# Designed miniproteins, single chains, continued (4), part 63

Each design is a single chain, and the fold is of that chain. pLDDT is the mean over its residues in the fold that is shown.

## One batch from the design tools (miniprotein)

Design m14314
Fold by ESMFold2-Fast:
Structure m14314 (fold): chain A 68 residues (1-68)
Amino acid sequence: TAAAYLAKGKALFQAGKFDEAVAAYKKAIELDPDNAEAYANLGAAYQALGKPKEAEAAFKKAAELAAA
């Protein structure tokens, strides 16, 4: 189900529905907290929404998980 929410978030992001994409990526993270890809995509969605601090935090978490 984490993979399904990640896929849903990607589809919403491509449709320009960035707030809905954030919600879907957060659901993916709730189901799989170690998913670096979900955090990276969450960061991209926050950037698209003009939320640079939230984007930076998400990208940092993605980098930490990918390096582990």
Scores: mean pLDDT 85

Design m14315
Fold by ESMFold2-Fast:
Structure m14315 (fold): chain A 95 residues (1-95)
Amino acid sequence: LSEEQERDMKIALALLSRSVALLTKKHIEKHGDLSDPVVQEALELLDKTAELFDKAVEYLKEGKVDEAEKLIKKAMELLKKANELINKAKEEGKL
């Protein structure tokens, strides 16, 4: 792949991951117990995940690939933690 095609693919994947985080947030806001601390922490992590992907897309557009990859890695770690909290909330009947 050309450098431009690799960048475009990374941007597309980051935008898709952002969309998944925001759709998950919307689902939790509709079906979750918003007074539960576990649900609240999951929503906060999903917001931070989306913000990091947005910043990564900006860096990719600027050609700052290394900086973008660090943000993507951090966003994926937060998304994983959010999913663990979502599963806990489901087990506790809070989602």
Scores: mean pLDDT 88

Design m14316
Fold by ESMFold2-Fast:
Structure m14316 (fold): chain A 85 residues (1-85)
Amino acid sequence: SDDDIIDGVVRNQVIRSIQQGNDDSTIIDSGYRSYGIGDITVRYNPESGRRIMERADQRYSQMSPDQQRRVDRIVDIARRRYRQS
C-alpha cells in the first residue's frame, strides 16, 4: 500500500542515519523529514518507492536485534511527529 511505501522510505533513511553513526535526535529528525519524501515518492514514483522499501527490508534483516529495536523505536517516534504535523 502507499503507507507501506512511505514507511519503507522512512525506515531506509533511519537505517542509513544509524549506519552513519548519527545520534538519536539527528536520526529522528531525518526520519521525520523522510515522511515528506515518502509522500512525494508514492505520488510520483511508486516503483522507486517499492525498491527503497525492499532495500530497507534487506538492510533491516541484516541488523542485530539491538539495532532492529532501535530502528523500530525511532521510526515510531518519527511517525508520531509526522501525524501531529
Scores: mean pLDDT 86

Design m14317
Fold by ESMFold2-Fast:
Structure m14317 (fold): chain A 61 residues (1-61)
Amino acid sequence: MEEATVADLDSLRVGDRVTVRFADGRTGTGVVLEVGRTSALVRAKLEDGTVVLARARQAPA
């Protein structure tokens, strides 16, 4: 499972489309599968076609 960030974690709902950013600078677009208090589980597709499961946290301000 990859670590990622999202721009606004508190507004996310299950089924939302989100852009996630990975620590290595890659971005992906995906669907929110679960929302927790401090993170969301997202199934993201990268630009190279790779599908990953990401634990997304709030991006720093």
Scores: mean pLDDT 79

Design m14318
Fold by ESMFold2-Fast:
Structure m14318 (fold): chain A 65 residues (1-65)
Amino acid sequence: DLKMAMVEIAAATMKTISGKLKSVEVEDGKVYVTYPKDSPEAAEAAKELERIAKKLGAKVEVKEV
């Protein structure tokens, strides 16, 4: 759907800009984000992506690794 496409675009953009997110995957209306432990920049990027995705109505699961 359009809003899911928007979330996917936002996720790809955040991954490209930060370079710190370990993975971002969009599946069945859910956004899965993993970021490396001990990286403040990665944690901030993951948090911002979560905020954007939630605003677009998507479920988000954030995991530090």
Scores: mean pLDDT 70

Design m14319
Fold by ESMFold2-Fast:
Structure m14319 (fold): chain A 74 residues (1-74)
Amino acid sequence: SLQKKLDFLLEQLEKSSTPEKLEEIKKKLEELKKKGASLEELAKFALDENIDIGVEAVKEAVEKTVEKILEKKK
């Protein structure tokens, strides 16, 4: 089902994104819904965001984690 596909894609974004990025994506999805976008279009948007953000979010999460570890040791 398209709803399960969208839910899966949002779950993947949650794992690979910061909470702030996930909230921004959800806002964009809501705007698309207001414009009459289909569930398939919403799922495609979430997939594209997942592909793009996945790598960047992992890099940023790792960098922030390292920074926090270094700060706590000082």
Scores: mean pLDDT 70

Design m14320
Fold by ESMFold2-Fast:
Formats: sequence, structure tokens, C-alpha cells
Structure m14320 (fold): chain A 61 residues (1-61)
Amino acid sequence: STEELIEEIEEVIEKLKAGEISAMEAFKRVMELTKDPRSKTPEVQEKIKELMDLVYEEQAK
């Protein structure tokens, strides 16, 4: 479901914030998730944007 995809993105955000994965790994995981048709919903797009903003912030350090 769309909710399950949002939960997967939120897990990636949590792992990135915790330092368990690199910004590059988080980016790769999101790129794979964007191949899923459910990623075109507004709710999923908003979560993807949140994660991408965090990835860019980490890479700017």
C-alpha cells in the first residue's frame, strides 16, 4: 500500500538521521523506491522531498 511505502521512506530517514547509513546509500534507496508507481502520489512525493533535503544537507558538510 501507499502507507507501507511511506513507512519504508520514513525508515530510511530515521537511519540517515541516526548515522546508520550514508547520504549516498539513502539516495540510492530512494531512487529504487521512485521506480514504484505508488511513488507518484502526493503523500509519497512529500516524503521523498523530505529525505532528499536531508541528503543534500548531509552532503554539504
Scores: mean pLDDT 79

Design m14321
Fold by ESMFold2-Fast:
Structure m14321 (fold): chain A 66 residues (1-66)
Amino acid sequence: PSREQAEKLREFAESLGIKLTLEQAEGILTLARELPAEVAAEFISREMGIPREVAEKLVREARKLL
């Protein structure tokens, strides 16, 4: 993922009340590209300790940025 894509995902996450590091945003973009959306959302929810509904929104937005 590009830095620009990661920064845009961070901005989107802030609108949901979540503060992502640049590295976390890049990880989410990579997972969204490589995994089925459902699997990516489950993994992100578990790893980041965020609700699955929020992880699903992050994966959906990440796919729009890719």
Scores: mean pLDDT 83

Design m14322
Fold by ESMFold2-Fast:
Formats: structure tokens, sequence, C-alpha cells
Structure m14322 (fold): chain A 107 residues (1-107)
């Protein structure tokens, strides 16, 4: 498909903390465990889950203290609740999310 969406989450972190932090995006489908989607490290290095590689991009705006997930060529399989979390909170992204977005993709 040609559908695209950008998700954003305010981190609540200072610029100094944000520059030293690893931030993650997780997604959860109904009845399933949360799945890791993307990470951005303090040095700006990014990693993406294989099923979204080439379609998703993770980035951080230090001036806005915001983490983004840019998603292109969305499919119905991308329908999930998305959670932005710090690496320290990855064990329970639902409770420790910096931001949460429910995404429903209709084709």
Amino acid sequence: GTKSVTLSAKTGLSPEELAKSTLNWFRKKEGEEPQWVASIQADGSTTLAPDVQGRFTISVDLSKSTVYLDMVNLTEEDSATYYAVKVSDAHNPEKNALGTHKLVVKT
C-alpha cells in the first residue's frame, strides 16, 4: 500500500538524559505479547525488526525531546498498539510507556 504514518512520543527527558538514552518502539496486537519494533541508541545508531526493515525509521528530535517512528507502505499486519519506551522499561512497555498510539490499518 501507499499509506504512511508518523508516531511521536514526548520523552519527558532532559536534553542531556535524552542524548545518553536508548529509546525503543514496541507494538502489541490483541491477545499477543509486546514485540520489539525499533531502537535508537545514544550515538544515533538504529536497529529495526526484520519484518519492518526498509519500511520503518526511528529518530529523535533533541530540541523537542521527542522520539518518532516513521512508517511507510503500511499493511493490515501493522495494526497494533505502539509504545515508545526507554531501554530500562522494556520488560513492561504497556506500563512504562513514554507514549502510546493505537494504529488500525484498513486496505
Scores: mean pLDDT 82

Design m14323
Fold by ESMFold2-Fast:
Structure m14323 (fold): chain A 68 residues (1-68)
Amino acid sequence: SVEERAEELLRRLEELREKALAQGNEDLARSYDTLIALLRHELARGRLTEQGVDALEEVVEELEKKTE
């Protein structure tokens, strides 16, 4: 479901935030906090679509690649 996929993306974003903090990149960690908050808000409002989740998955995949 869209909700299950969004929850998985939240976990992945939280892992990226932890990696940013471990690397001393507090600005990047704060950016992830903002994305997490926005995704939680959209999920709570029932505004997420399959297309939106697909697009967000691509963004998260690219962020994971750049984090190494």
Scores: mean pLDDT 82

Design m14324
Fold by ESMFold2-Fast:
Structure m14324 (fold): chain A 82 residues (1-82)
Amino acid sequence: MKIKVPAGPGRFEVIFEKPPTPEDVLALSKVPGVRVLGTSGKTVFLETTEDLDRKALAEKAYQLGAKEIRGVDGTEVVEVEI
């Protein structure tokens, strides 16, 4: 399955079908190169670094029930096969 993930360092939103639990948010924060900035409703706000494992973020987000990952503030996304 192809999914969109961060192309590099920047700010991103992970959008869930239902509001994520604190455990879902914690699981995302454990992905290398991911920092959780906050949550609002169905959205988790993230910042990524150059240490980002794109495939690990992709797999973890969708395992937790994420519907979409999108870039914000001009941040680019790329498609990754999982």
Scores: mean pLDDT 77

Design m14325
Fold by ESMFold2-Fast:
Structure m14325 (fold): chain A 59 residues (1-59)
Amino acid sequence: KERILEALKKAQELGLELSARGLANALDLPVSTVSRHLRELEKEGLVERVGSKYRLKKP
């Protein structure tokens, strides 16, 4: 989970847009695994979905 949060933060700093597939490719993980973790992080209020992409939720 922390790897996904770190990747999303770096993507925002670099101006990159990341989907679940993009994160899976960047982290060398199955897209199903990344999608599951993203859903968990969204339920925890740490991440929000915007269309097909994900971003860190502002505190």
Scores: mean pLDDT 75

Design m14326
Fold by ESMFold2-Fast:
Structure m14326 (fold): chain A 65 residues (1-65)
Amino acid sequence: AKEYAEKAAEAGKAGDAKEAAEYGRLATQHSPNAGTAAASYGAAKAGEAGDAKEAVRGGQNAFLM
């Protein structure tokens, strides 16, 4: 759901890369069509906390699924 994507973005801003990535994944899992782009946003915010490479890859993989 989109709510998970929002939590992912907030966790990323707070510096919780792992939690941001987890919520991004949940967004995709519960709402693949709408959650995929939202999960990419959450992954990008997770990269802001130090996982820049993983955030980019996560976003690309979410779209390629």
Scores: mean pLDDT 57

Design m14327
Fold by ESMFold2-Fast:
Structure m14327 (fold): chain A 77 residues (1-77)
Amino acid sequence: MLAVVVDAGVTVEDIKDYDFSHAERIALLEGTPEEVIAELQRLAPKAEFVRVEGRSALQVAEELAAEGYSILPIFGR
């Protein structure tokens, strides 16, 4: 099972090189741009989108990994 963790600094350019067709869950950190969210919804229409508040990308990734997900973390530059 694949989960994607998207940090607040991520741009549309950062995500366009990834294949999200197998993503089951996409965790959106506080401050993720709305244009990035819209593009992710287009690329992964069947994924469960979860907005996370007050958590770091690493904390969210650790929690999802503990639930049995393989994690694809995406950080802004």
Scores: mean pLDDT 81

Design m14328
Fold by ESMFold2-Fast:
Structure m14328 (fold): chain A 117 residues (1-117)
Amino acid sequence: SRQTLLQQYLDLARQYLDQALSLVDEALTLIDQHRDQVSPAAAGHASEAGSLLLQARGYLDSGDISTAIDYVGLASRHLAQAAQLAATHPELQALLQQALDYTDQALRYLSQALSLQ
């Protein structure tokens, strides 16, 4: 049913969002360990992405799919900038790129869910 498909897309979006959050947390830990080697801009974008993804999760939990999409979209942009700025730190760049990939997967499933309303 349409309702079953909607729930499936929301469950997948939640799963990918949780995976992205976990990877951002790992990236922020690595940034803290290498704070003298990571640009403040890269750290700032990664931190902002983490905050935006947490807010997106809150909106998703309240059933506000549209607002969750906006916050996930903003987080995706911040993760892309953080990954680009982390080019000299391969381990950090890989974590940020994987977080970006999961964030983009969450965004796709949220968009599918919204289309079903």
Scores: mean pLDDT 92

Design m14329
Fold by ESMFold2-Fast:
Structure m14329 (fold): chain A 75 residues (1-75)
Amino acid sequence: SLAEKARKLIEEARRAALEGDLEKAEKLLDEAAELANQIEDEEEYEKLMEELTEVELIREGLSEEEARRRVEKAK
């Protein structure tokens, strides 16, 4: 499914960001966002965008824990 493919890209982007490959992480997040925008299920879309936002925060220098906390507080 599109959701599964987008989630795989987000997982790879998270790994790239943690390894310091910020350029690869950005590319993978852009691809994941493109796929997420094709999802008609609002709840699945929101979940994918939350996961994508966590990885963007990791790219900005936040830890995984802090990024997760920031996204949860924004709900």
Scores: mean pLDDT 82

Design m14330
Fold by ESMFold2-Fast:
Structure m14330 (fold): chain A 73 residues (1-73)
Amino acid sequence: SEAERAREAGLRAEEAAKAGDLEGALAALREAMEALRAAEDDLEAVLAAIGGVLRAIGALVDLGLATGEAPVT
C-alpha cells in the first residue's frame, strides 16, 4: 500500500539523517510525502506513516542543527 511505502521511505529518511546523509534523507522524505499524498489506505495506516515522516523530519532538524544548516521546512 502507499501508506506502507511512505512508512518504509520515512524509515530510510530517518536512518539517512542519523547517518549524516542529508541528500539521501531528503530524497527518502520526498518519497514518503509523495506516497502519503497518493495513499488511499485507512486513517490508522496513514497516521502511522505520518508519525514516521515526522520522526524523519526531527532527525533532519537535528542533523541541520549539528551542521549549522537551516532546517528543512
Scores: mean pLDDT 72

Design m14331
Fold by ESMFold2-Fast:
Formats: structure tokens, sequence, C-alpha cells
Structure m14331 (fold): chain A 84 residues (1-84)
């Protein structure tokens, strides 16, 4: 189950961010893992920017690719990346 593997990976990443003190990023990743949609992805991108994660640009680009593979709208993510 590729989607199940992906969701498990997101949850593992959430634990990693939480251990580093990035609580909002961890919460956003758990929300995305529970329901893979554009709004949850935008919330994750905002959390990456708000907590000033050092590799936020690469993480948002990876998120765009992930959502495109799932057939989700990426227009807000692309606009957010361009505005940052």
Amino acid sequence: DPLGVLKDMLLRRARGYERQGYTRIAEALRALAADMNAAAAVALAQALLDEKYPDWETEIQLLIGLLEEQGQDTSELQALLAAS
C-alpha cells in the first residue's frame, strides 16, 4: 500500500520534528498523514516558514511533488514558495 507507506513516513518525520522542538511542523505533518489534501499541505508549508526550519524551501518543493503525485491542487503551495 504506497499511500499507507507514505503516511507512515510522514508520521515518522513528525516525531523527528517534535524531538527537535518543531511542534507546529510535527502537528501539521500528522494532520497531512491523517488526510492528504491541499489545505493540510498549505498548513504544513506555513508551519515550516513560521518555525523558520532551515531547509523550508526544499521541504515545500518536496511537498508540492508529493501532492502532484496524489492528484491534489498545488497552486497555493507554489504561490507561497514564490512569495517567500
Scores: mean pLDDT 83

Design m14332
Fold by ESMFold2-Fast:
Structure m14332 (fold): chain A 86 residues (1-86)
Amino acid sequence: MKLVLTFKGLSPEEITAYALRAIGLELDGIPVEIKIEGDTLTITLGNLSKEQVEEFKKYAEELKERGYEVTIKEEGDETTIEIKKE
């Protein structure tokens, strides 16, 4: 499965922190693409199991409890999670 994580409204420090975490996943053998555009960070993860995608969805729901706006969209083998700081 493919997972696309989009973070919007992040500070430069937050973008750096999330990008470093994504690089950690790449070092663990998960295919990772990172794109940074202004205050928007997009991380694309490949070859995930359904269980791995569900764990990322749980993490996104925890961010919602911390004041982030979270939108989850599932289309076949692709899950998109958009996280926006209000």
Scores: mean pLDDT 79

Design m14333
Fold by ESMFold2-Fast:
Structure m14333 (fold): chain A 80 residues (1-80)
Amino acid sequence: DEVLDTINIISRYLLKQIEKYGSKEKTLEYLKSLSDEELRELFKKVVKEEYKKNNKKLPSDEDFEKAYEYFKKSLEEVNK
């Protein structure tokens, strides 16, 4: 499932960023400093680099967008 694979890659990337910055708060501050388009491009770049390491063709733009929208929806639910 390309959507689930994309979500998993993004989740692993975020965990690595939390470790690198030493806190969830600092990681969130960094992500909040990015525009929606910059955040989308960052996630797309991360997914692209992971797929290139395995010499695979990139997932479709549709599958990527679906995974990204799932992530954004989760953030919106926290802000209820």
Scores: mean pLDDT 69

Design m14334
Fold by ESMFold2-Fast:
Parts: structure tokens; sequence; C-alpha cells
Structure m14334 (fold): chain A 64 residues (1-64)
């Protein structure tokens, strides 16, 4: 469950929403509903963080 949740987070960070969704489903099917929710939460968090990091990078380029 945990390894699949990490893989889902990595896929979401790369912007691969389809692979992230597949990994969330696989985590749920193999580890149960709690593993699926963990994978979904990590994917959402990583997608948000990746967006914020990209915004911060652009702000840094302006401030240099």
Amino acid sequence: GEELAKQAGEAAAKGDSEKAAQLVRKARDEGGPESGRLASGLAGMMATLAGELEAAKKAGEILK
C-alpha cells in the first residue's frame, strides 16, 4: 500500500494524472480503502506542491 501511494504521488508530481489515478486504484484494491485514501491524498498533495514550486521558481527568476 505505502509503496503504491508513493508511486501515485510521484506520478501526480510529474503531471501524469492518468497513471496517478491507476496507482490509487491499485493501492485501494491491494491494501484496502485506507491505502487508497492515503495514495489519493499523497497524489493531491504532490500535485499542489509541484504547482507551488513552479510558481516560486518563476517568482525567483523575476527577483534575480
Scores: mean pLDDT 73

Design m14335
Fold by ESMFold2-Fast:
Structure m14335 (fold): chain A 83 residues (1-83)
Amino acid sequence: MVERARELLEEAERLLKEAVKALKEGKYEEAIELAERAIRLSDEAIRLAREAGDDKLALEAEINRGIALIVLGVAKMLKKKEG
């Protein structure tokens, strides 16, 4: 469980970095897709970390999820402004 939660968080962190890059490059659809994937993996990592009793890993996954939600919101707002 713990190892799987760590793998999911590492992938979510990678996707979040790619989402931020896409957002900076004006690729709003790509940023939305990447941020949504990061949120889904973070949610699974949080669940597994909590089941394993790893409070630190759960907190790290919750932080990643929160940042991904902000990126998603910004990407959606900017996409709508472009038509």
Scores: mean pLDDT 87

Design m14336
Fold by ESMFold2-Fast:
Structure m14336 (fold): chain A 85 residues (1-85)
Amino acid sequence: VDEKEVLSALGAMLLALGKRAFEKGDYETAVRLYRQAAELFEKAGDYKGAAEAYRNASVAYRQLGRDDEATEWEKKAEELEKKAK
C-alpha cells in the first residue's frame, strides 16, 4: 500500500459518506464530504474520482440555493475530466 492508494481509498469512502448525507437531505454535510473526497482524489492523481466528487458537490450546492458555488465546482469537474483523458 502506497500513499496514493490510501488517498484513493479514503476519497472513495468520503464520496460514499457524502452520497448518504445527500440522500438524507443534509446538503451542507454532503458538500463538505464531497470536497474532502475531491481533494484526496486529486492528491492521488485520480482525476476521474475528483471530477465525480466535484460534480456531486455542485448538485448539493444547488440544493442549498448556492448557484455561484455550484457553477464553480461544475467547472472544476469539467477541467479534471479533460485532464483524466
Scores: mean pLDDT 85

Design m14337
Fold by ESMFold2-Fast:
Structure m14337 (fold): chain A 64 residues (1-64)
Amino acid sequence: ATVVARAPGGAAAARAAAGELQEAFPGVSASAEGDTVTAVAADDATAEAALAALRRGGFEAEIV
């Protein structure tokens, strides 16, 4: 499953979030381009957890 999020704080916030997701969730491969974070999760439970973490941080996030 893939989670996509937009960072209101711009590119720096997106890069920080991508790094935090990879450290917090071993089953996630996260990257940032501009203000957009893309996280590929190994399973749906991990994707939902990453989505919740991004939304808690104020990101506009969804599973695609």
Scores: mean pLDDT 82

Design m14338
Fold by ESMFold2-Fast:
Structure m14338 (fold): chain A 120 residues (1-120)
Amino acid sequence: EKVKELEEKAIEAAKNHNILELLEYIKELSKYGPVILYFTEEGEAHVVYADDPEALARMVEEARRRGENFTAGSPAPGFSNEKAAEATRAMLRAFLTAAAKKYGKRLTFGDEAGETWTVE
């Protein structure tokens, strides 16, 4: 379906350093749910929906297995309205905290306001 095509295009844009194109795909993906785009230290890009804690847990496990760091981004700077952004950030923090605790992975996040937080 359209969602899978958008995910593949978002990952491809990230790999090609096409930040504006990446932002447009993330904006479209957010219509289907809160999204996380994260990068591994090796430059691999992944798109995960924050409303799927199992998918988040699997991605944390994969990141732990590959050994190191990844950065989860706030979904879509400049999105729509403050309440949607706040709800998305809260949901993202909750799911990633649960995943980090389950897999013992230390995760570091940044948001569009430049705030950073770590889950251990």
Scores: mean pLDDT 52

Design m14339
Fold by ESMFold2-Fast:
Structure m14339 (fold): chain A 62 residues (1-62)
Amino acid sequence: MLVLAEVVKDYTAKKPDELTLKKGDKVLVKEIVDGEHVYAENLKTGESGLVPKSILEVLKVL
């Protein structure tokens, strides 16, 4: 199930598989990885990676 979400605070990648995001960016959540992380695409840059769920606000389930 695809989910459209908004980044609510800046996040800098700490690992090579993580995504760097800015507050206000829109992401498409493609997969739930665990209780704390999702795999998402930054719709602004087209880059994909792991993102902490705590920095995202769900806008719409697709």
Scores: mean pLDDT 82

Design m14340
Fold by ESMFold2-Fast:
Structure m14340 (fold): chain A 59 residues (1-59)
Amino acid sequence: MREIAKKVAELTNVSESTVLKILELREKGYSQKEIAEKLGLSESTVRGILEAAEKLEKS
Protein backbone atom coordinates (compact mmCIF):
# COMPACT_ATOMS: atom_id res chain seq x y z
CA MET A 1 0.00 0.00 0.00
CA ARG A 2 2.65 2.59 0.98
CA GLU A 3 4.78 1.89 -2.13
CA ILE A 4 1.70 2.12 -4.38
CA ALA A 5 0.63 5.38 -2.69
CA LYS A 6 4.06 6.91 -3.40
CA LYS A 7 3.93 5.97 -7.11
CA VAL A 8 0.34 7.21 -7.46
CA ALA A 9 1.29 10.52 -5.78
CA GLU A 10 4.12 10.99 -8.32
CA LEU A 11 1.81 10.19 -11.27
CA THR A 12 -1.12 12.38 -10.11
CA ASN A 13 0.87 15.32 -8.62
CA VAL A 14 -0.88 14.82 -5.25
CA SER A 15 0.79 14.37 -1.86
CA GLU A 16 1.55 10.81 -0.71
CA SER A 17 -0.43 11.42 2.52
CA THR A 18 -3.53 12.40 0.49
CA VAL A 19 -3.24 9.25 -1.64
CA LEU A 20 -2.91 7.12 1.52
CA LYS A 21 -6.08 8.71 2.96
CA ILE A 22 -7.99 8.00 -0.27
CA LEU A 23 -6.82 4.35 -0.30
CA GLU A 24 -7.73 3.94 3.39
CA LEU A 25 -11.25 5.32 2.82
CA ARG A 26 -11.66 3.03 -0.23
CA GLU A 27 -10.63 0.05 1.95
CA LYS A 28 -13.30 1.08 4.51
CA GLY A 29 -15.95 0.95 1.76
CA TYR A 30 -16.51 4.64 1.00
CA SER A 31 -17.58 5.62 -2.53
CA GLN A 32 -15.56 7.97 -4.77
CA LYS A 33 -18.13 10.72 -4.11
CA GLU A 34 -17.93 10.27 -0.32
CA ILE A 35 -14.10 10.29 -0.38
CA ALA A 36 -14.13 13.49 -2.48
CA GLU A 37 -16.55 15.15 -0.03
CA LYS A 38 -14.55 14.09 3.05
CA LEU A 39 -11.20 15.31 1.66
CA GLY A 40 -12.42 18.42 -0.19
CA LEU A 41 -11.34 17.05 -3.58
CA SER A 42 -13.19 16.76 -6.88
CA GLU A 43 -14.74 13.37 -7.67
CA SER A 44 -12.69 13.28 -10.91
CA THR A 45 -9.45 13.71 -8.92
CA VAL A 46 -10.38 10.82 -6.58
CA ARG A 47 -11.34 8.67 -9.60
CA GLY A 48 -7.99 9.34 -11.30
CA ILE A 49 -6.06 8.44 -8.16
CA LEU A 50 -8.05 5.22 -7.64
CA GLU A 51 -7.63 4.21 -11.30
CA ALA A 52 -3.86 4.77 -11.07
CA ALA A 53 -3.70 2.74 -7.84
CA GLU A 54 -5.74 -0.12 -9.37
CA LYS A 55 -3.41 -0.31 -12.42
CA LEU A 56 -0.33 -0.44 -10.17
CA GLU A 57 -1.94 -3.05 -7.85
CA LYS A 58 -2.57 -5.32 -10.88
CA SER A 59 1.08 -5.04 -11.89
Scores: mean pLDDT 79

Design m14342
Fold by ESMFold2-Fast:
Structure m14342 (fold): chain A 61 residues (1-61)
Amino acid sequence: AAEARAKALASKDPAVSLAYLVRALVEEGRLTPAQGRALFEEALKNKWDLEQVLEAARKLQ
């Protein structure tokens, strides 16, 4: 989880950054794998930043 979060912050590619953030949230038990995939796809379509993804994940909990 901590390693995936660090990679999300370090990545300059938005898609890679979002993938690592979603992975960290799933590893922390905050999202199911299915919720993580749906959130990742929606974030890519809507060009969400990491803050928007975190807020959406919070609402799913």
Scores: mean pLDDT 74

Design m14343
Fold by ESMFold2-Fast:
Structure m14343 (fold): chain A 72 residues (1-72)
Amino acid sequence: MEELKKRIEKIKELLEKMKQATTPDEVRSLIAEILIEVGEIVDLMFKYIQEGKDRNEILEEVKKLVEEALKK
């Protein structure tokens, strides 16, 4: 699950950069990067399921990481 945590932390960093963005081009670029990272997270979740990880374990870990990011 380390790769999943790293992707979620990168989204958090991109959201912080979004708060400082002043031009439409900067906002568009950051949104594109966020969407790419979301796609990578979905692919990683599917890969973990195919590799034999329990679906409930994957969902619990994702929920935990998202809640941790949103709390701060």
Scores: mean pLDDT 76

Design m14344
Fold by ESMFold2-Fast:
Structure m14344 (fold): chain A 69 residues (1-69)
Amino acid sequence: MAKLIEENKEEIEKEVKEELSKKYKDADKVKIEIKDGKVTVESEDNEMKLEAIIIANDIILKLLQEHEK
């Protein structure tokens, strides 16, 4: 699991920022880090930080479901 998430971390980060950009003008200022299968988000905007975490977890769940065949 952790390895699959790490292998797709660039795609996950990209998709999170794309989704955030639809709501937040400063989405590019969010720092997203994936390590040991865990997502860490840093942002000056607490609302954007929370939204990024939610989006990242949703993407990860869909990714895991897609690879469980």
Scores: mean pLDDT 74

Design m14345
Fold by ESMFold2-Fast:
Structure m14345 (fold): chain A 68 residues (1-68)
Amino acid sequence: SMEEVERNIELLKKGQGANLSDEEREQIARTLLESGDEEALKALEEALKNFAFSKEIREELQKLLDEL
């Protein structure tokens, strides 16, 4: 739902402030990518730029985003 997408964007933006594990951040990022929503994809691009993920996860998520 749009409400779930908006909630996941906010959780991703808060990063450390949301007390999310690296695995939880990755799952949120994948959910946003699967949504295909333009705002969700923009939030994911910003999170990747701001070092919200490990190098390996960042590279994998960037590849998936580029394939859209």
Scores: mean pLDDT 72

Design m14346
Fold by ESMFold2-Fast:
Structure m14346 (fold): chain A 69 residues (1-69)
Amino acid sequence: KELEKLIEELSSKFGVKKEDVYKYLNTKDEEKRREIEADLGSKARSREEIQTLYQKLEEMEKLVKKQKE
């Protein structure tokens, strides 16, 4: 579905594992989420890519919350 497509695009575009993206989305612990986010960001090649990656992660998180409510 929509979320899976976004995760696949993110994984393909930035070279991050889908598993790591799912961990980010499923983690409720803010500190652990920050650690996962930083790890994902470290794999980006440029500052622009890091910003795009973080924006897409935030968008996916909003979609997950919207689907639950």
Scores: mean pLDDT 72

Design m14347
Fold by ESMFold2-Fast:
Structure m14347 (fold): chain A 66 residues (1-66)
Amino acid sequence: MTVDPEVLELEIEASLYYAKAAIYRQIAKLAEAKGDLEAAAKYRAEAEEYRAKADELEAEAARRRA
């Protein structure tokens, strides 16, 4: 059973970054709907960065479990 606190911390952090990515994608859609294309592009870029960070943390958690 996976009760390693270091692995759990990485998995929790990854989940938080996935949530941030999802939120920023929705914020980008809202900005686009309002005609603020500059803000929409900025928030899409932030969402991609958060998704990449989440993927890195998830990969690190997987490596530590192996």
Scores: mean pLDDT 84

Design m14348
Fold by ESMFold2-Fast:
Structure m14348 (fold): chain A 66 residues (1-66)
Amino acid sequence: MDALLQRMSDEIIQAMNEVPPEAHDYAVAAEVMRGLADLAGNPEESSRYTALAEEFQAKLEALKSQ
């Protein structure tokens, strides 16, 4: 496990829990998670970051539909 990648993803998730996210926050979080998935050293971590990116992308699209 890459401790740096794990910490970065945890800090983003924590920040989004503390402040109500806006559309740009979801867009940035999705892009960062896609980057982390690309850097992940194993399939389990890559899948987790990809799932997080898709979750943030879905929330962005939901906000755009309002």
Scores: mean pLDDT 75

Design m14349
Fold by ESMFold2-Fast:
Structure m14349 (fold): chain A 75 residues (1-75)
Amino acid sequence: VEEARRLVAQGKYDEAIKVAEEELKKDPTNAEAYVVLGSAYAHKGEKEKAIQYFEKALEIDPENEVARELLEKVR
């Protein structure tokens, strides 16, 4: 997750998506990986996909404040 977050910060959204997807293959309940996917897609301008990933993160961890804040900003 740290690696994927760094890639988003560097503007490497496609690489961040690949790393987050690999993390989800290891642990499909990793809410943080879904937050990274949502952030990367939001930065790429894919608003609907970003919303879906933030909602998935909140399905897994309803108290994830970062996912909630980012979802509210994208909507």
Scores: mean pLDDT 80

Design m14350
Fold by ESMFold2-Fast:
Structure m14350 (fold): chain A 83 residues (1-83)
Amino acid sequence: MEAEETLLQMEVASAKRAAERGKISEEVVKLLEKALEYFKQGDKKKAYELLSKAYKLMAEDTKDNPEVAELYKELAKKYEEKV
């Protein structure tokens, strides 16, 4: 199991808890889950596209915390470059 896959599994679990608490949109969870599925299938390009979209939404959902929003924007850019 790739280290990136393990981190993505943890990110999905964290996002689910945050969505249950109303801190992020459920759409983020759906994008992260779909990205994980593509990653497991070996379609890393599609997985990275979905990860970039998920992190862009997380940045929008966390606009009231600019420091956290900026971290999600950086992650979105990182995964866009991997596509």
Scores: mean pLDDT 79

